# Designed miniproteins, single chains, continued (2): the designs that were tried, part 88

Each design is a single chain, and the fold is of that chain. pLDDT is the mean over its residues in the fold that is shown.

## One batch from the design tools (miniprotein)

Design m7049
Fold by ESMFold2-Fast:
Structure m7049 (fold): chain A 79 residues (1-79)
Amino acid sequence: SKEQFLKELEAGALLIAAVTYLVAARNAYKQGKFDEAKELYEKAIELAKKGMEVSKDNPSLKKAFEAIRKEAEELLKKV
């Protein structure tokens, strides 16, 4: 349906945003900017959780967001 298509577009945008914040957080961590890295990891987790809600009807997208959330949470523990 058109509604499902729009939800998939929203999920796609959230996926790009979550990955972007995760990459930015890793770069901040490598530069020793631990407070910045923490904020960026927390943002990646927030976006991944939103993506999981939007993609409830799409198991593949939900699994991708779950993977991003888990990775960001594991890396956040090291900050």
Scores: mean pLDDT 88

Design m7050
Fold by ESMFold2-Fast:
Structure m7050 (fold): chain A 93 residues (1-93)
Amino acid sequence: SKLETARAGKEKLKRVADEILKGVLSPEGVEGLAESFKAAARTVLKDDEEAVKRIEEMLEKAAELARKGDYKEAAEKLREAGEFFYEEVEKLS
């Protein structure tokens, strides 16, 4: 279901945020994850272009922050993206 997919995505971004803070995930890993999550958001929220755009902007910002070494801010932005994705999918349920 879309809601289960969104819940899994939110939990995955929380785990990745924790991995960044523990120093076990590279900036390249964050970028790759962001691209995969953007694809998932486009598929699940295909009829909500504004929500997809906002999620993509948050994920791009997280990747940018990770590249700059701002790991705490990158982790916070990933959690924000996952939460927003879940909330938008829940509204469609």
Scores: mean pLDDT 81

Design m7051
Fold by ESMFold2-Fast:
Structure m7051 (fold): chain A 71 residues (1-71)
Amino acid sequence: SKEEEERKKLQEERDELTELVDKKADSDQVLEILKKEFNANTLEQIHEVTQKIVDNDEELLKKLKEALEKL
């Protein structure tokens, strides 16, 4: 179903963001964006935030992508 496919895509995006954040863990800026915008410190918390986005809206996910792109 489309809903399952969409949720699976979001999980894949979370994994990609997780790896990207992990690679740039040395960059305090990335962590500050996550803390300030999403109040997420760990990759597990990022997963929880994206899960809430799926349940409510994709607004937070779009903001996260844009913040990372500007980095």
Scores: mean pLDDT 63

Design m7052
Fold by ESMFold2-Fast:
Structure m7052 (fold): chain A 65 residues (1-65)
Amino acid sequence: MKIIVVVVGKDPEKLEKAKEFVKKLYPDDEIEVIPAENREEALELARKLMATSDAKVLLVDGDKV
């Protein structure tokens, strides 16, 4: 299954930590990480991806990973 992780914030360290965290939960699945500049953009991206994709979409706050 494909899992798309939308991360609030463009910090490369936070993106990598979010990817590692999700990969630990879903080790056999394909994981794609998409950065968003703010929470509003992240929510819009998540909604669009849920409407247009069969993938599981997760929203992660980069400050709370």
Scores: mean pLDDT 77

Design m7053
Fold by ESMFold2-Fast:
Structure m7053 (fold): chain A 64 residues (1-64)
Amino acid sequence: SAVEDAAVHVVRQFVEKFGAGAKLENLLKAAEGIATGLADRHGLSEAERERLVALAREEVERLH
C-alpha cells in the first residue's frame, strides 16, 4: 500500500542519515515512532498499525 511504501521509505532515509554508530534498539524505537505517526495520520486500524510497525522494524533490521 502507499502508506506501507511511505513508512519503509521514511525508515530507510532515517537509517541512511542517522544509522551510523546508532544502537539497534534506538533505530527500532525511531522506526516504531515513524510507523505509529503515519498510522495515526492516515486513520489506520489497530491491526494495520501493528503491520506497519512490523514492516518498519523489519526494514531497520535488514539495513543494520
Scores: mean pLDDT 84

Design m7054
Fold by ESMFold2-Fast:
Structure m7054 (fold): chain A 132 residues (1-132)
Amino acid sequence: SSERQARLLTEAAEHIARAAEAIAAGDRAGAIEHLTRAEELLRELAKISDHPESELGVAELVARLKAAIEAGDRASAAALLETLAFLLENQARYVEALQRQGRISPELAERTIAALREAAEHLRRAARTLRA
């Protein structure tokens, strides 16, 4: 259901935000833990999504970011953080479309959009920290 889809997306976004905070703090283990959970949630979301290619694309990008962090590749990690932020903003627009179609409650849409936008901002801050 669209409601379950939005809940999984919200949880994934919350883990991505925590991963970005961990990356900015130099907490590699915390970053990997949260990125792993976000990838799992996005793959679960893809199984019930109308557009599984979108969620699988985000999951693959999360996996690549995790690999870059493990390798200490700051330049690749920073670029992947920026790309992930852009994709989360695209997901927020998709949630707005679901709300307009009446497929999701306004309250859940607002919460999901807020979580995605917060995650995108944390990702951009982490990217700036890695480039500094």
Scores: mean pLDDT 89

Design m7055
Fold by ESMFold2-Fast:
Structure m7055 (fold): chain A 123 residues (1-123)
Amino acid sequence: MDKILEEAYRKAKEIAEKLGIPKEVLDKVYEEIENIWRDPNYVSKFLTPEQQALVLALVDSIKNKGGVFPLVSKLSAVDALAVLMVKISAELSGIPDEELIEALREAGVSEEAINFLELLLRN
């Protein structure tokens, strides 16, 4: 397993537990992100087209150090992936954006990662 994806999942799991997100939802989101990480032509049957586009853009930005999310160049790849995993899982679980932001801050996520989340929430 890729260490970056594994570390992002561990961080996302702790935040998801605080938000009351079901483990099954987080695990499915993690699986879909791993599939896209391995194959950028992968078409998810679980993620919305918008969610898949965000995952593709983040994965490309991490692998190519730039891309659509320039802010990712200032973030750890682990924090960026963890934020995206939790954001998608929260949307699928009906968790409000305000509760998501508060849980990330309580988990000690960087202000750069919070700024990345705010960018994702505007789209």
Scores: mean pLDDT 77

Design m7056
Fold by ESMFold2-Fast:
Structure m7056 (fold): chain A 75 residues (1-75)
Amino acid sequence: SKEEVIKRLQEVLRRGQAELGALVAAGASDEALNAVIRALIAELEKLLPELEKLDPELAAGVKAFIAQLRAWIAS
């Protein structure tokens, strides 16, 4: 259902935020931060096909967020 996919999206975002926050607090390397960001991008991309069918506007927002994450690891 749409609710299940949105809940899964929120769980992916919560886990990514928690992992990044913990690494930042620990003074982790750019390599460690970039690895978590790449994993987050991969999980978000797995959700895109279902999101595009159920909520195209939300899917567009997720695509924009992925682009921002990619820009972060490219810098």
Scores: mean pLDDT 86

Design m7057
Fold by ESMFold2-Fast:
Structure m7057 (fold): chain A 89 residues (1-89)
Amino acid sequence: MDEEIQRLLATAPPEVQELVQRFLQLLEQGRLLEALDVLFELRERYASEYPELVSLLERLLGSQIMKALEEGNVDLATELVQRLAAHEQ
């Protein structure tokens, strides 16, 4: 996973690298709603140029949502899913 992210980031401009680093830091801190906001910014600005990177980050956030469900934090996971669905309209 880390190697794959590093390979994709190596071809990305500094602005994308900074947003991805912020996203990963927010995930590490358990700030999932803020991580989702950064993901939407990445998708809006860079999904056409870096679709593999955006998809990988979406999968990472999905894994954290699943972890939150397993840990019994259903309300947080539900809010994350609802926010994601609203932005996909």
Scores: mean pLDDT 77

Design m7058
Fold by ESMFold2-Fast:
Structure m7058 (fold): chain A 68 residues (1-68)
Amino acid sequence: SKEELKKEISEEVDKYIDERITDPEQKAFARKVVDLVIDYAIEKGYSKEEILEIAKRVLDQLVAYFNS
């Protein structure tokens, strides 16, 4: 189901965020941004692997922004 797919993706994304972002407000912001991306990609029919790659790229850009 789309719900199970989102849960699996969110668990992997949460690990990625926890490994790369320490500030609680930056974590919360990154989670909100990535949730929007995940929801959009699921509705467009992307695979789990494709969604994870997109989400990680978005997170990498956010981390770069936070560290600039």
Scores: mean pLDDT 86

Design m7059
Fold by ESMFold2-Fast:
Structure m7059 (fold): chain A 82 residues (1-82)
Amino acid sequence: MTDEQRRAVLAAMLEHVKEVYEKYGLKAAESAGLGAGLAFAEAAGDQDLLAEYQRLMASRDIDERFFQAGRDHARAAIAEAA
């Protein structure tokens, strides 16, 4: 993944999390952000970041619907940037 591709994916992820926050509130946005962040860490091959997101998930109350939506949105952005 190039720096340009990484910036585009992060911008798309941030936009999605902001939209979820505005429509559904903080807990939904946190779940979406964790899902998106996990997918990004997996695609980037960043094992330290992946471990950190897994640790955060274990300590947080996750809304599966928004987590999965955030994960899917990040995966789509990664595929589009490739």
Scores: mean pLDDT 82

Design m7060
Fold by ESMFold2-Fast:
Structure m7060 (fold): chain A 65 residues (1-65)
Amino acid sequence: SQQALDEALRWATLVGRDPAELRAEIDRLVAQGVPPLEAVREVLAAHAPDRETFLAALPHLAPAP
């Protein structure tokens, strides 16, 4: 979703990563047929060493119960 993407790009800025680079990586996955929300989750999981803490901070990216 757009909200999840906005949250992801905000996170990138806060942790010192380039949000444009993160967006480009997400767009590449979407171009390969990955759904936008899944692409966001996949890219962020690869870049966040503490995935659980990161996902808890971004509720829009948390897995469904």
Scores: mean pLDDT 68

Design m7061
Fold by ESMFold2-Fast:
Parts: sequence; structure tokens; C-alpha cells
Structure m7061 (fold): chain A 79 residues (1-79)
Amino acid sequence: SAALEALREALAEALAAARELVESHTLTPEQRARLAAADARVVAAGEALRAAPSDETLAAAIAALRAAAAELRALVAEA
């Protein structure tokens, strides 16, 4: 399905960005707080999807993963 493919792509982008950040940088306390906030949003969206699977909770999980990937790439660019 298109939604499942979008979830797979969003997850792959987030994992690629996380790998790049880990390989390249020592984060500031402010940058660590931003990373923790992105992680918390992904965890919350994943818990919502697990508790009540629906197109809405799946879309929210995809959006959270895409936002996390964007934040991770921003942190890489700031280094």
C-alpha cells in the first residue's frame, strides 16, 4: 500500500540521518534537547499507532518520522 511504502521511506530517511549524525558530531546540550524532543514525538506517535491502528495514526507516525529526519539533518548541517 502507498501508506506502508511511505512509512518504510520515512523510517529509512530517519535511520540514515541518525547514522550520519552519530558518525560526525558531538552535540551541544541544546542540540541534545532538540534530538530528545524529536525522539519523544516519534515514540508518542508509535504508541498511538500501536494502541489504535488507523489511517490517521499511521499518517501521524509517518509525519513524526519525517519531522525527526528533518531535525536530524538540520543538526548535521549546523555542525
Scores: mean pLDDT 79

Design m7062
Fold by ESMFold2-Fast:
Structure m7062 (fold): chain A 63 residues (1-63)
Amino acid sequence: SLEEELREEEERVRRLREELAKAEAAGAPKEEINKLVAQVVGAELRVVALRLEIEDPSLSLTP
């Protein structure tokens, strides 16, 4: 369901943010940090799209 996908994506955002924080603290390469930032942004955009689709299923904003 969209609600299940939303919960999974919100959990993914949380995990990616934790991974990004750990990578930054560990002094990971800039390229790795940039990739993690991109993944966090992508997951956050997916959360927004899922929330909008749940509010109005006719929008079909999810892939």
Scores: mean pLDDT 81

Design m7063
Fold by ESMFold2-Fast:
Structure m7063 (fold): chain A 85 residues (1-85)
Amino acid sequence: MDIKKEAVELIKKASELITKLREAARQSTDPAEVARLRELIQKLLDAIVEVQKAIRDNDVSGMKEAIERLKSTISEAEAELQRLQ
C-alpha cells in the first residue's frame, strides 16, 4: 500500500472541494449556510495540515489516522455540496 500516494490524491480532492465550498459560500444568501460552509472549509484545511505533518514526520500511524479523518471530512463536504445542488 502506497500510503503517501493515497494521501496526495486525497489532498488534491480536498483542495477541489474547498474551491467548490468557497464558490457555494459566495453564491449563498443564507448566513447560516455560509457559516456551515466556512466551517467545512476550515475542517478540510486542518485535515490537510495533519496529513502533511504526518508525511513530513514519516509517521505511518499518524498518516493512517490523518487520512481517515480527511476521508471523513471529504465525505461530509461532498454530502453538503450534494444537498445544495
Scores: mean pLDDT 85

Design m7064
Fold by ESMFold2-Fast:
Structure m7064 (fold): chain A 93 residues (1-93)
Amino acid sequence: MSPTVEQAIAVFEKNITELEALPEKTVAVTNVIAAYKELIEDLKAGKKPETVLELAVLQSKEVATLLEEAGNKEAAEIEKKTANDLEEILAAN
């Protein structure tokens, strides 16, 4: 597996772990966890990493805004951090 794909999977797995550790999960949080699991499978299936990462950044930023507006600040911070980590991977490659 390429270093870029390995780094991206590690970011997605960390996001899932942090979201699953939240004391209360909304349907929105559960849907985000499911979406990241699908992105991991897409990367493992050989989907173009740049395309998957660009989509993930956009989704993480949008979800962070929606979670913040809903008052779920902890989940919003996890999504903001995930977007930043993914942007760093894209900028480095």
Scores: mean pLDDT 84

Design m7065
Fold by ESMFold2-Fast:
Structure m7065 (fold): chain A 92 residues (1-92)
Amino acid sequence: ATIEDVDLFIENLKELSSIPGVKISKEGNTLTITYKDDPEIKKKIEPIVEQLASIEGVEVKVEGNTITITLLDDPSLLNNGELQKAIDELSE
């Protein structure tokens, strides 16, 4: 991933965390995003999920009202201090 990909990832995570009824949790290199079963929330999440899925080294899986984002074995994502700090701050 490039610096631009990292910035895009952080921006999209901030947008997700700003949506009422969306919760982000972190476990290892995986982010789990849960949201209330609400069509208006889904409409706001869909374009953000598409942007995240476009980033090289990011795998996105959608199951019901849960989105799983996995950071693949890419040192530019896994070892990026700014990205890890943003994830930690947004996932609580």
Scores: mean pLDDT 76

Design m7066
Fold by ESMFold2-Fast:
Structure m7066 (fold): chain A 100 residues (1-100)
Amino acid sequence: LREEAERLIEEVREIGREIEERYPEAKSVAENVLAAAENLRRALENPEDATAYAAAAINVVAVEIEADRVEESNPELAELARRAAEIAREALKLVRKLAE
């Protein structure tokens, strides 16, 4: 479970870096994806600290909103953002299980 969560968090970080490299104009999307990965890692280090978990969840929602906004103008970016959000949501579920 912990190793799986770590793998998913790294996948989110890799997508964030890809967005930053390929779409430098989409800074807010890349920042929210990378922030989600960082806050997920912090939540994994201390699953009982709700602050990092809540911050990661907020970042995921922000990524989903931005993906919807750019879908018509940049569907490839929207797909990357949605994929990152989906993986991050799975990581959040694993972090929550580790807190139990």
Scores: mean pLDDT 85

Design m7067
Fold by ESMFold2-Fast:
Structure m7067 (fold): chain A 80 residues (1-80)
Amino acid sequence: SQAEFLALVREFLDTVAAAAEAASGIPQDIEFVEEPLSPEELRAVVAGLEAWLARDGPHLPADVRARLAALLARMRAVVE
């Protein structure tokens, strides 16, 4: 399920990139790591993305924020 997790991370990052291109002024500071990750590293990625969404999510359209929250919930389920 690491492949499933990485696909979800990619979808999250693609969603952020599309929203950032449409909404000038939102800094993008998320990096995709393609290397194999340990379970602790996977949890750290989820925590980092959750923290980013909490900080920068209010500047995103509500529908985009909802999609990102749903992707995080799916990532969380895969890691557990």
Scores: mean pLDDT 70

Design m7068
Fold by ESMFold2-Fast:
Parts: sequence; C-alpha cells; structure tokens
Structure m7068 (fold): chain A 120 residues (1-120)
Amino acid sequence: SDEIKQLVEEALRVARELLETFEKMLEIAKSNPKVDKKTIDELEFLVNELRRLVAELERAYKEGADPETILDLLRQAVEVAEKALEILKKNPYAPQDLIDEAESLVERLREIVEKLEKLL
C-alpha cells in the first residue's frame, strides 16, 4: 500500500540518520584516550552491525522485497541501535547533544516499526 511505502521510506531516512549519528559518536570515542578500548570495540561492533542492516534495508527496498522482510530488518536495526545507545549513555565522555539526537532517532524508528506492525 502507499501508506506502507511511505512508512518504509521514512524508516530508511531515520535509519540512515541514526547510523550517521552513531558513526560520529564512535569517531569521537576513538579520538578520546580516556575512553577504554573495550567500550570502543563494543561500539564499533554495533555500529558495523547497524551499517550492515541499513545496507540490507536499502537493498531490500530497492529490490521490492515484501513488507515482512523489511519489518524484520527494521526490528533488528532498532535492537542494535538500542544496545549502542545504552553503551553511549554509560560513557561519561559522550557528547550529550549527540546522545539526545540518537535517542530521538531510535524513538522515531520504533514508532515507525509499531505503525508498520499495525498495518501488516
């Protein structure tokens, strides 16, 4: 449906913005010698997982995959993003403005997922 297509397109935009925000936060963490290597490694793993999921979402959308496949990928993206956000919130050197932006984007992506679930 047209509504499902619009929600998927919005989800892709939000997911891309969220990935960009997390990539910026990862680079900031890497540049700060006070951030421990374990935290950086955990963030890098989750950012790489989110990047993979965003690429798979973009490919699925371009190739006309069924809405259920797209919804499954979006659910996985939300889970990975929430884990990354939890780690970032525990880092005392993370910029609060970027944490607030990431939290807002995660909430928007979750809302889109909930709307898609109600339509499917």
Scores: mean pLDDT 88

Design m7069
Fold by ESMFold2-Fast:
Structure m7069 (fold): chain A 69 residues (1-69)
Amino acid sequence: SAELEAALREALRLVAEGRLDEAREILEKLVTRYSPEEIERAATRLHILSEDQEAAARLGRLLAELLRE
């Protein structure tokens, strides 16, 4: 989904800037709108394509925490 990918890119930008609370708010909305499988697929693609691997790893950790139900 274009909306999912755009939201994940915005969350990645916020993580890179150290704005973790704002990134978490975006991710919390995504986990209520999309399945864990859809989110994990999009996040994996974003991680592979990201120039900022450290920020991508931090985003992945935040997302994993929210997907643990």
Scores: mean pLDDT 81

Design m7070
Fold by ESMFold2-Fast:
Structure m7070 (fold): chain A 100 residues (1-100)
Amino acid sequence: MDQDILQQTQSNSDSFVDTMTMQSGGNPQITSLSQQIGDLTVQTTRAILAGDRQRARQTARQVSRTSQQASDLADSLGNSDLSSDYQSLSDFFQNLADSL
């Protein structure tokens, strides 16, 4: 059951990276930040499943901060839709961290 959740999270993270890379026109920094967000999201899910609330809070806060960096970069590149998507992710993971 936990492995199924981790596989689903990994699949969602891979799809997210592909989508963000495409929307950025292949910008390598956006791709790198999206990969970091994906990896940290899987780590956050793993920590939640392990009952490690401290680790889950730490990784969720890292997702939030990395998503904010990606939002700021997308905005600087003139891609307001991509910036808004990353801002929504930042807000979601900040709220998740605060709830753990």
Scores: mean pLDDT 86

Design m7071
Fold by ESMFold2-Fast:
Structure m7071 (fold): chain A 65 residues (1-65)
Amino acid sequence: MSPEERLRRLLEEISRLAGAPLEDLRTFANWLRRTFGVDRTLELLGDLARAAREHPGSRLVIEPP
């Protein structure tokens, strides 16, 4: 699976589980990619997706950078 496909799936999962708008998550992911690179972005979003799965009912608020 390409890094871009993995990124898309992680963002969709986080949006679904944590109630964050997909567009806000995409903006956040683009900032992460510019700041830390693709591999670190995938790690951070993977960690966030795991946290969303472990805390059902918690709302995630993403502020654009």
Scores: mean pLDDT 76

Design m7072
Fold by ESMFold2-Fast:
Structure m7072 (fold): chain A 97 residues (1-97)
Amino acid sequence: KKEEERKKLVENVIKSIKESLPILKEQFKGLPKEEVEEDLLVLVKDLLEKLKEAGFSIEELKKVHKVLIELMKELEISQEVIDEIDEHLEKLIEEIK
């Protein structure tokens, strides 16, 4: 029962991330790339930390992270920022183990 509720929560988070793409593209139009990348880095790190605090499993965090990376690639975010988010996820996973 709790596993089914958790799966729905993960699916809702993923849906919200995917639905945010056109909104973020509109909001970031005409902004310097460096500012967009800094804002997204902070938002993504904060989201992953909140999901960990909410009791998300390693597998669930990895699923959300994958969708966030796909979103960032669609927003043309640099590989350096993506790598920093990957490192942050690894640190969160170590804290759960």
Scores: mean pLDDT 82

Design m7073
Fold by ESMFold2-Fast:
Structure m7073 (fold): chain A 81 residues (1-81)
Amino acid sequence: MTKEEYLLEKIKTLAELVANSKDPEVREAAARGIARVLEEIKKNYPQYYDEALKIAKPPLEKALTDSDPRVREAAQRALEA
């Protein structure tokens, strides 16, 4: 597995946690994780950034309306990355 394939799979896993975890702490941590991985992709593998964003953006946009304000804040920061 290449480093970029690993980062894309990591985005998929974190997106799943943002969308489906019942624990708000897990959803917050996953959203923050997406922000860090997107920043790494943008800096080091910019050719994969659009693909990563297509995976990450829908669950992050939904998380902007999350019941927990910390999840909403983390999602907003991730979308600004």
Scores: mean pLDDT 85

Design m7074
Fold by ESMFold2-Fast:
Structure m7074 (fold): chain A 72 residues (1-72)
Amino acid sequence: PPVAVRPSALRLSVGDTLTVTVTNMSDKTVTVPEVSVAVLLADGEVRTVLVAENLTIAAGASVTLSVTVEAP
């Protein structure tokens, strides 16, 4: 795909900060409708964390986003 998504971790606890780097590997500006990461919590729950919506990234650029894993 023209966009690469790299999360800082896939196993997290509530209250941890997830950092996600999104890189546009194409030669054109792209808009990513949704950036979400599935993470495994300490109790064995798999939770999908929404990191960004409608993210626009310039050609060859990277954007680093941070989100805190919230309590239920």
Scores: mean pLDDT 76

Design m7075
Fold by ESMFold2-Fast:
Structure m7075 (fold): chain A 58 residues (1-58)
Amino acid sequence: VVAEAALEATRKVNEMIKKGEEGTVVATATRGDETVTIEVTVKKIDGVPEVTDVRVTR
């Protein structure tokens, strides 16, 4: 479940960086009764999009 959420988060972050966007990416994966949410914050630092925060909620 965590691996699936991480892959989805990585994909969304790469698209955001490719487009030069800032914001928070949220990826959720569910398996049975378990849900994992990964939140990744991307901000421009000196004009360059960088990952500044990663949060995992189970």
Scores: mean pLDDT 75

Design m7076
Fold by ESMFold2-Fast:
Structure m7076 (fold): chain A 98 residues (1-98)
Amino acid sequence: MKNILDLSDEEKKKAVEEILTKFFQRELERTGIVKPGTYKVTPVDFRGIVGEEGELTPFRLEFQRIAKELGYDVSTDEAVREMLKVIEKYGYVEVKVE
């Protein structure tokens, strides 16, 4: 399992895109509320998914579970903060839902 804190900004961006793509894909399959298409996930959108520091929301737990399935450790608030910083640096990350 790769620790997000040990990754470069480019690798962190790729990791966030991979995790969010799978998260959005599962929400499409589970609820149908998320529609197929390409989405720009902004820092505000990301905070809506992961919540505030120290919070263990159902969406944060699902995000962490998906990250673990993809081989990433995002279990710490520090890892989530670093992912948020990468999204802020690039302005958004792209998520493609099929």
Scores: mean pLDDT 77

Design m7077
Fold by ESMFold2-Fast:
Structure m7077 (fold): chain A 68 residues (1-68)
Amino acid sequence: SPLAEAVLARIAAETDADLALAQAGNLLDYAVANKDKETVERAIKLLKEKLPDNAEAQKLIDEAKAAL
């Protein structure tokens, strides 16, 4: 999805953790609703790389995995 690619690129470039979390949460909601497992897995990987010790990032990851 062009939308998913654009949002993933924005999250990768984002330096503000709260904005990165908001963007990732919106992308995960979109990807889960569309059954886009590839985008969910890519967003999870990106959150783990950018925010490895962030509790809110881990919550988003756990919720997305449960929805697959």
Scores: mean pLDDT 84

Design m7078
Fold by ESMFold2-Fast:
Structure m7078 (fold): chain A 77 residues (1-77)
Amino acid sequence: EPVSEEERRERLLRELTELNLAVRGRVEPSEIEQLEAAIEILKEKLAEAKAAGDSQTAAYIEKQIEYLEEVLRELKE
């Protein structure tokens, strides 16, 4: 099967995340892990928007990050 660059990146990130989790002995529910992954993706997009000088997109992404971080905080309680 042709493996895309995106698929290779996702596979590597999953392996690194699983290895780091096992090494640190931390157990995170999949829902919390999914939210943390989404926040990291948004932070990456925020950095890209800021680098591009797109203040409107940056503001939108910051708002989304804040919302997801609040959801994550409630979920961890």
Scores: mean pLDDT 69

Design m7079
Fold by ESMFold2-Fast:
Structure m7079 (fold): chain A 82 residues (1-82)
Amino acid sequence: AAKKLSEEEIEKVIEKIREILRKAGKSEEEIERYTEAIREVLENNPISSVGEFYDILLSKGLSEEEAAGLSVLFDIAMEELS
């Protein structure tokens, strides 16, 4: 079943993704751009799978590479919150 994340859960996901992106050497501008896209998806959509998250990112005009990378980060963050 699709689960809509609470605001607290969304913030935890975003915080974890920021940590990973900083360790990967991404700029603060890129980090904010990616975390804003993720926040918009999670606030407006109940997500049932990583694949659904990927499809929504593609529908918003992200590249396949960007959508795939962010979907991996989302999966990691969700496992850490379990």
Scores: mean pLDDT 80

Design m7080
Fold by ESMFold2-Fast:
Structure m7080 (fold): chain A 87 residues (1-87)
Amino acid sequence: SAFDKLVEFLNRPDATPEGLVELAKSLGIEITLPAAETLIELKKLGYTDEELKEILENSAKAANGGPIEEEHIREYSMYLLRRAAGV
């Protein structure tokens, strides 16, 4: 899927926010630069490929046809942390 390709990109040692935005656009996905920066930081913080894919899929749903914003990424990442903590 398109989201699998974005997660593969996040696994590159040279992954940049600008590169992620460009790749997403080529796949028909609009993502803002702050959202891309946040995804790279989540990868550095140890979020798994499965978690990053789930964040991307649900952030796209929250964006409802608009660009994926930093807020969409942060909201879903916080939800995953609460779910993992049993809260």
Scores: mean pLDDT 88

Design m7081
Fold by ESMFold2-Fast:
Structure m7081 (fold): chain A 98 residues (1-98)
Amino acid sequence: MDEKLRQAIAAYKAGNYEEAVKLFEEVVKEMEKDPRNPYGVALAYTQLAEAYVKLGEADKAIEWANKAIEYANKSRGAWKDLVLAQAGYVKKKAEEVK
């Protein structure tokens, strides 16, 4: 998990957005199997949406941002508002590239 997350972040920072998407999708699948960290799951959804924005894949970016928003809205943690703000920003950026 940690190695794949590091690889995904490194690919994103290097501008290799296609590889970043692939790696973030693997991270999301692993985190969804053990959601003991709901903030981490919601954050992984927002990171995947951000990578799709960079690829110009607006519809996919909006889909993943909406999943992060839905997940945060079902949660009771103090981190909820931070995720809603981050996912909302990503969704707005996705609609700007559409």
Scores: mean pLDDT 79

Design m7082
Fold by ESMFold2-Fast:
Structure m7082 (fold): chain A 63 residues (1-63)
Amino acid sequence: SMEELEKLSLEEQLEKLEEIIKKIDENIRAHADNPVIVRAAQKEKEELLEKKKELEKKLKELE
């Protein structure tokens, strides 16, 4: 069904976001001595975490 396809798409987006967040965490650690890079990466991570919460809410609404 279309609802099942939408649910699968949201689950795929969540998995990709988690992978990106992990890579951002690795980048923060790699550039710990550069506060400008760390600050920018932390801001990007925060925005992705908010998007993740939104996608999780949409998944619950489809159930």
Scores: mean pLDDT 83

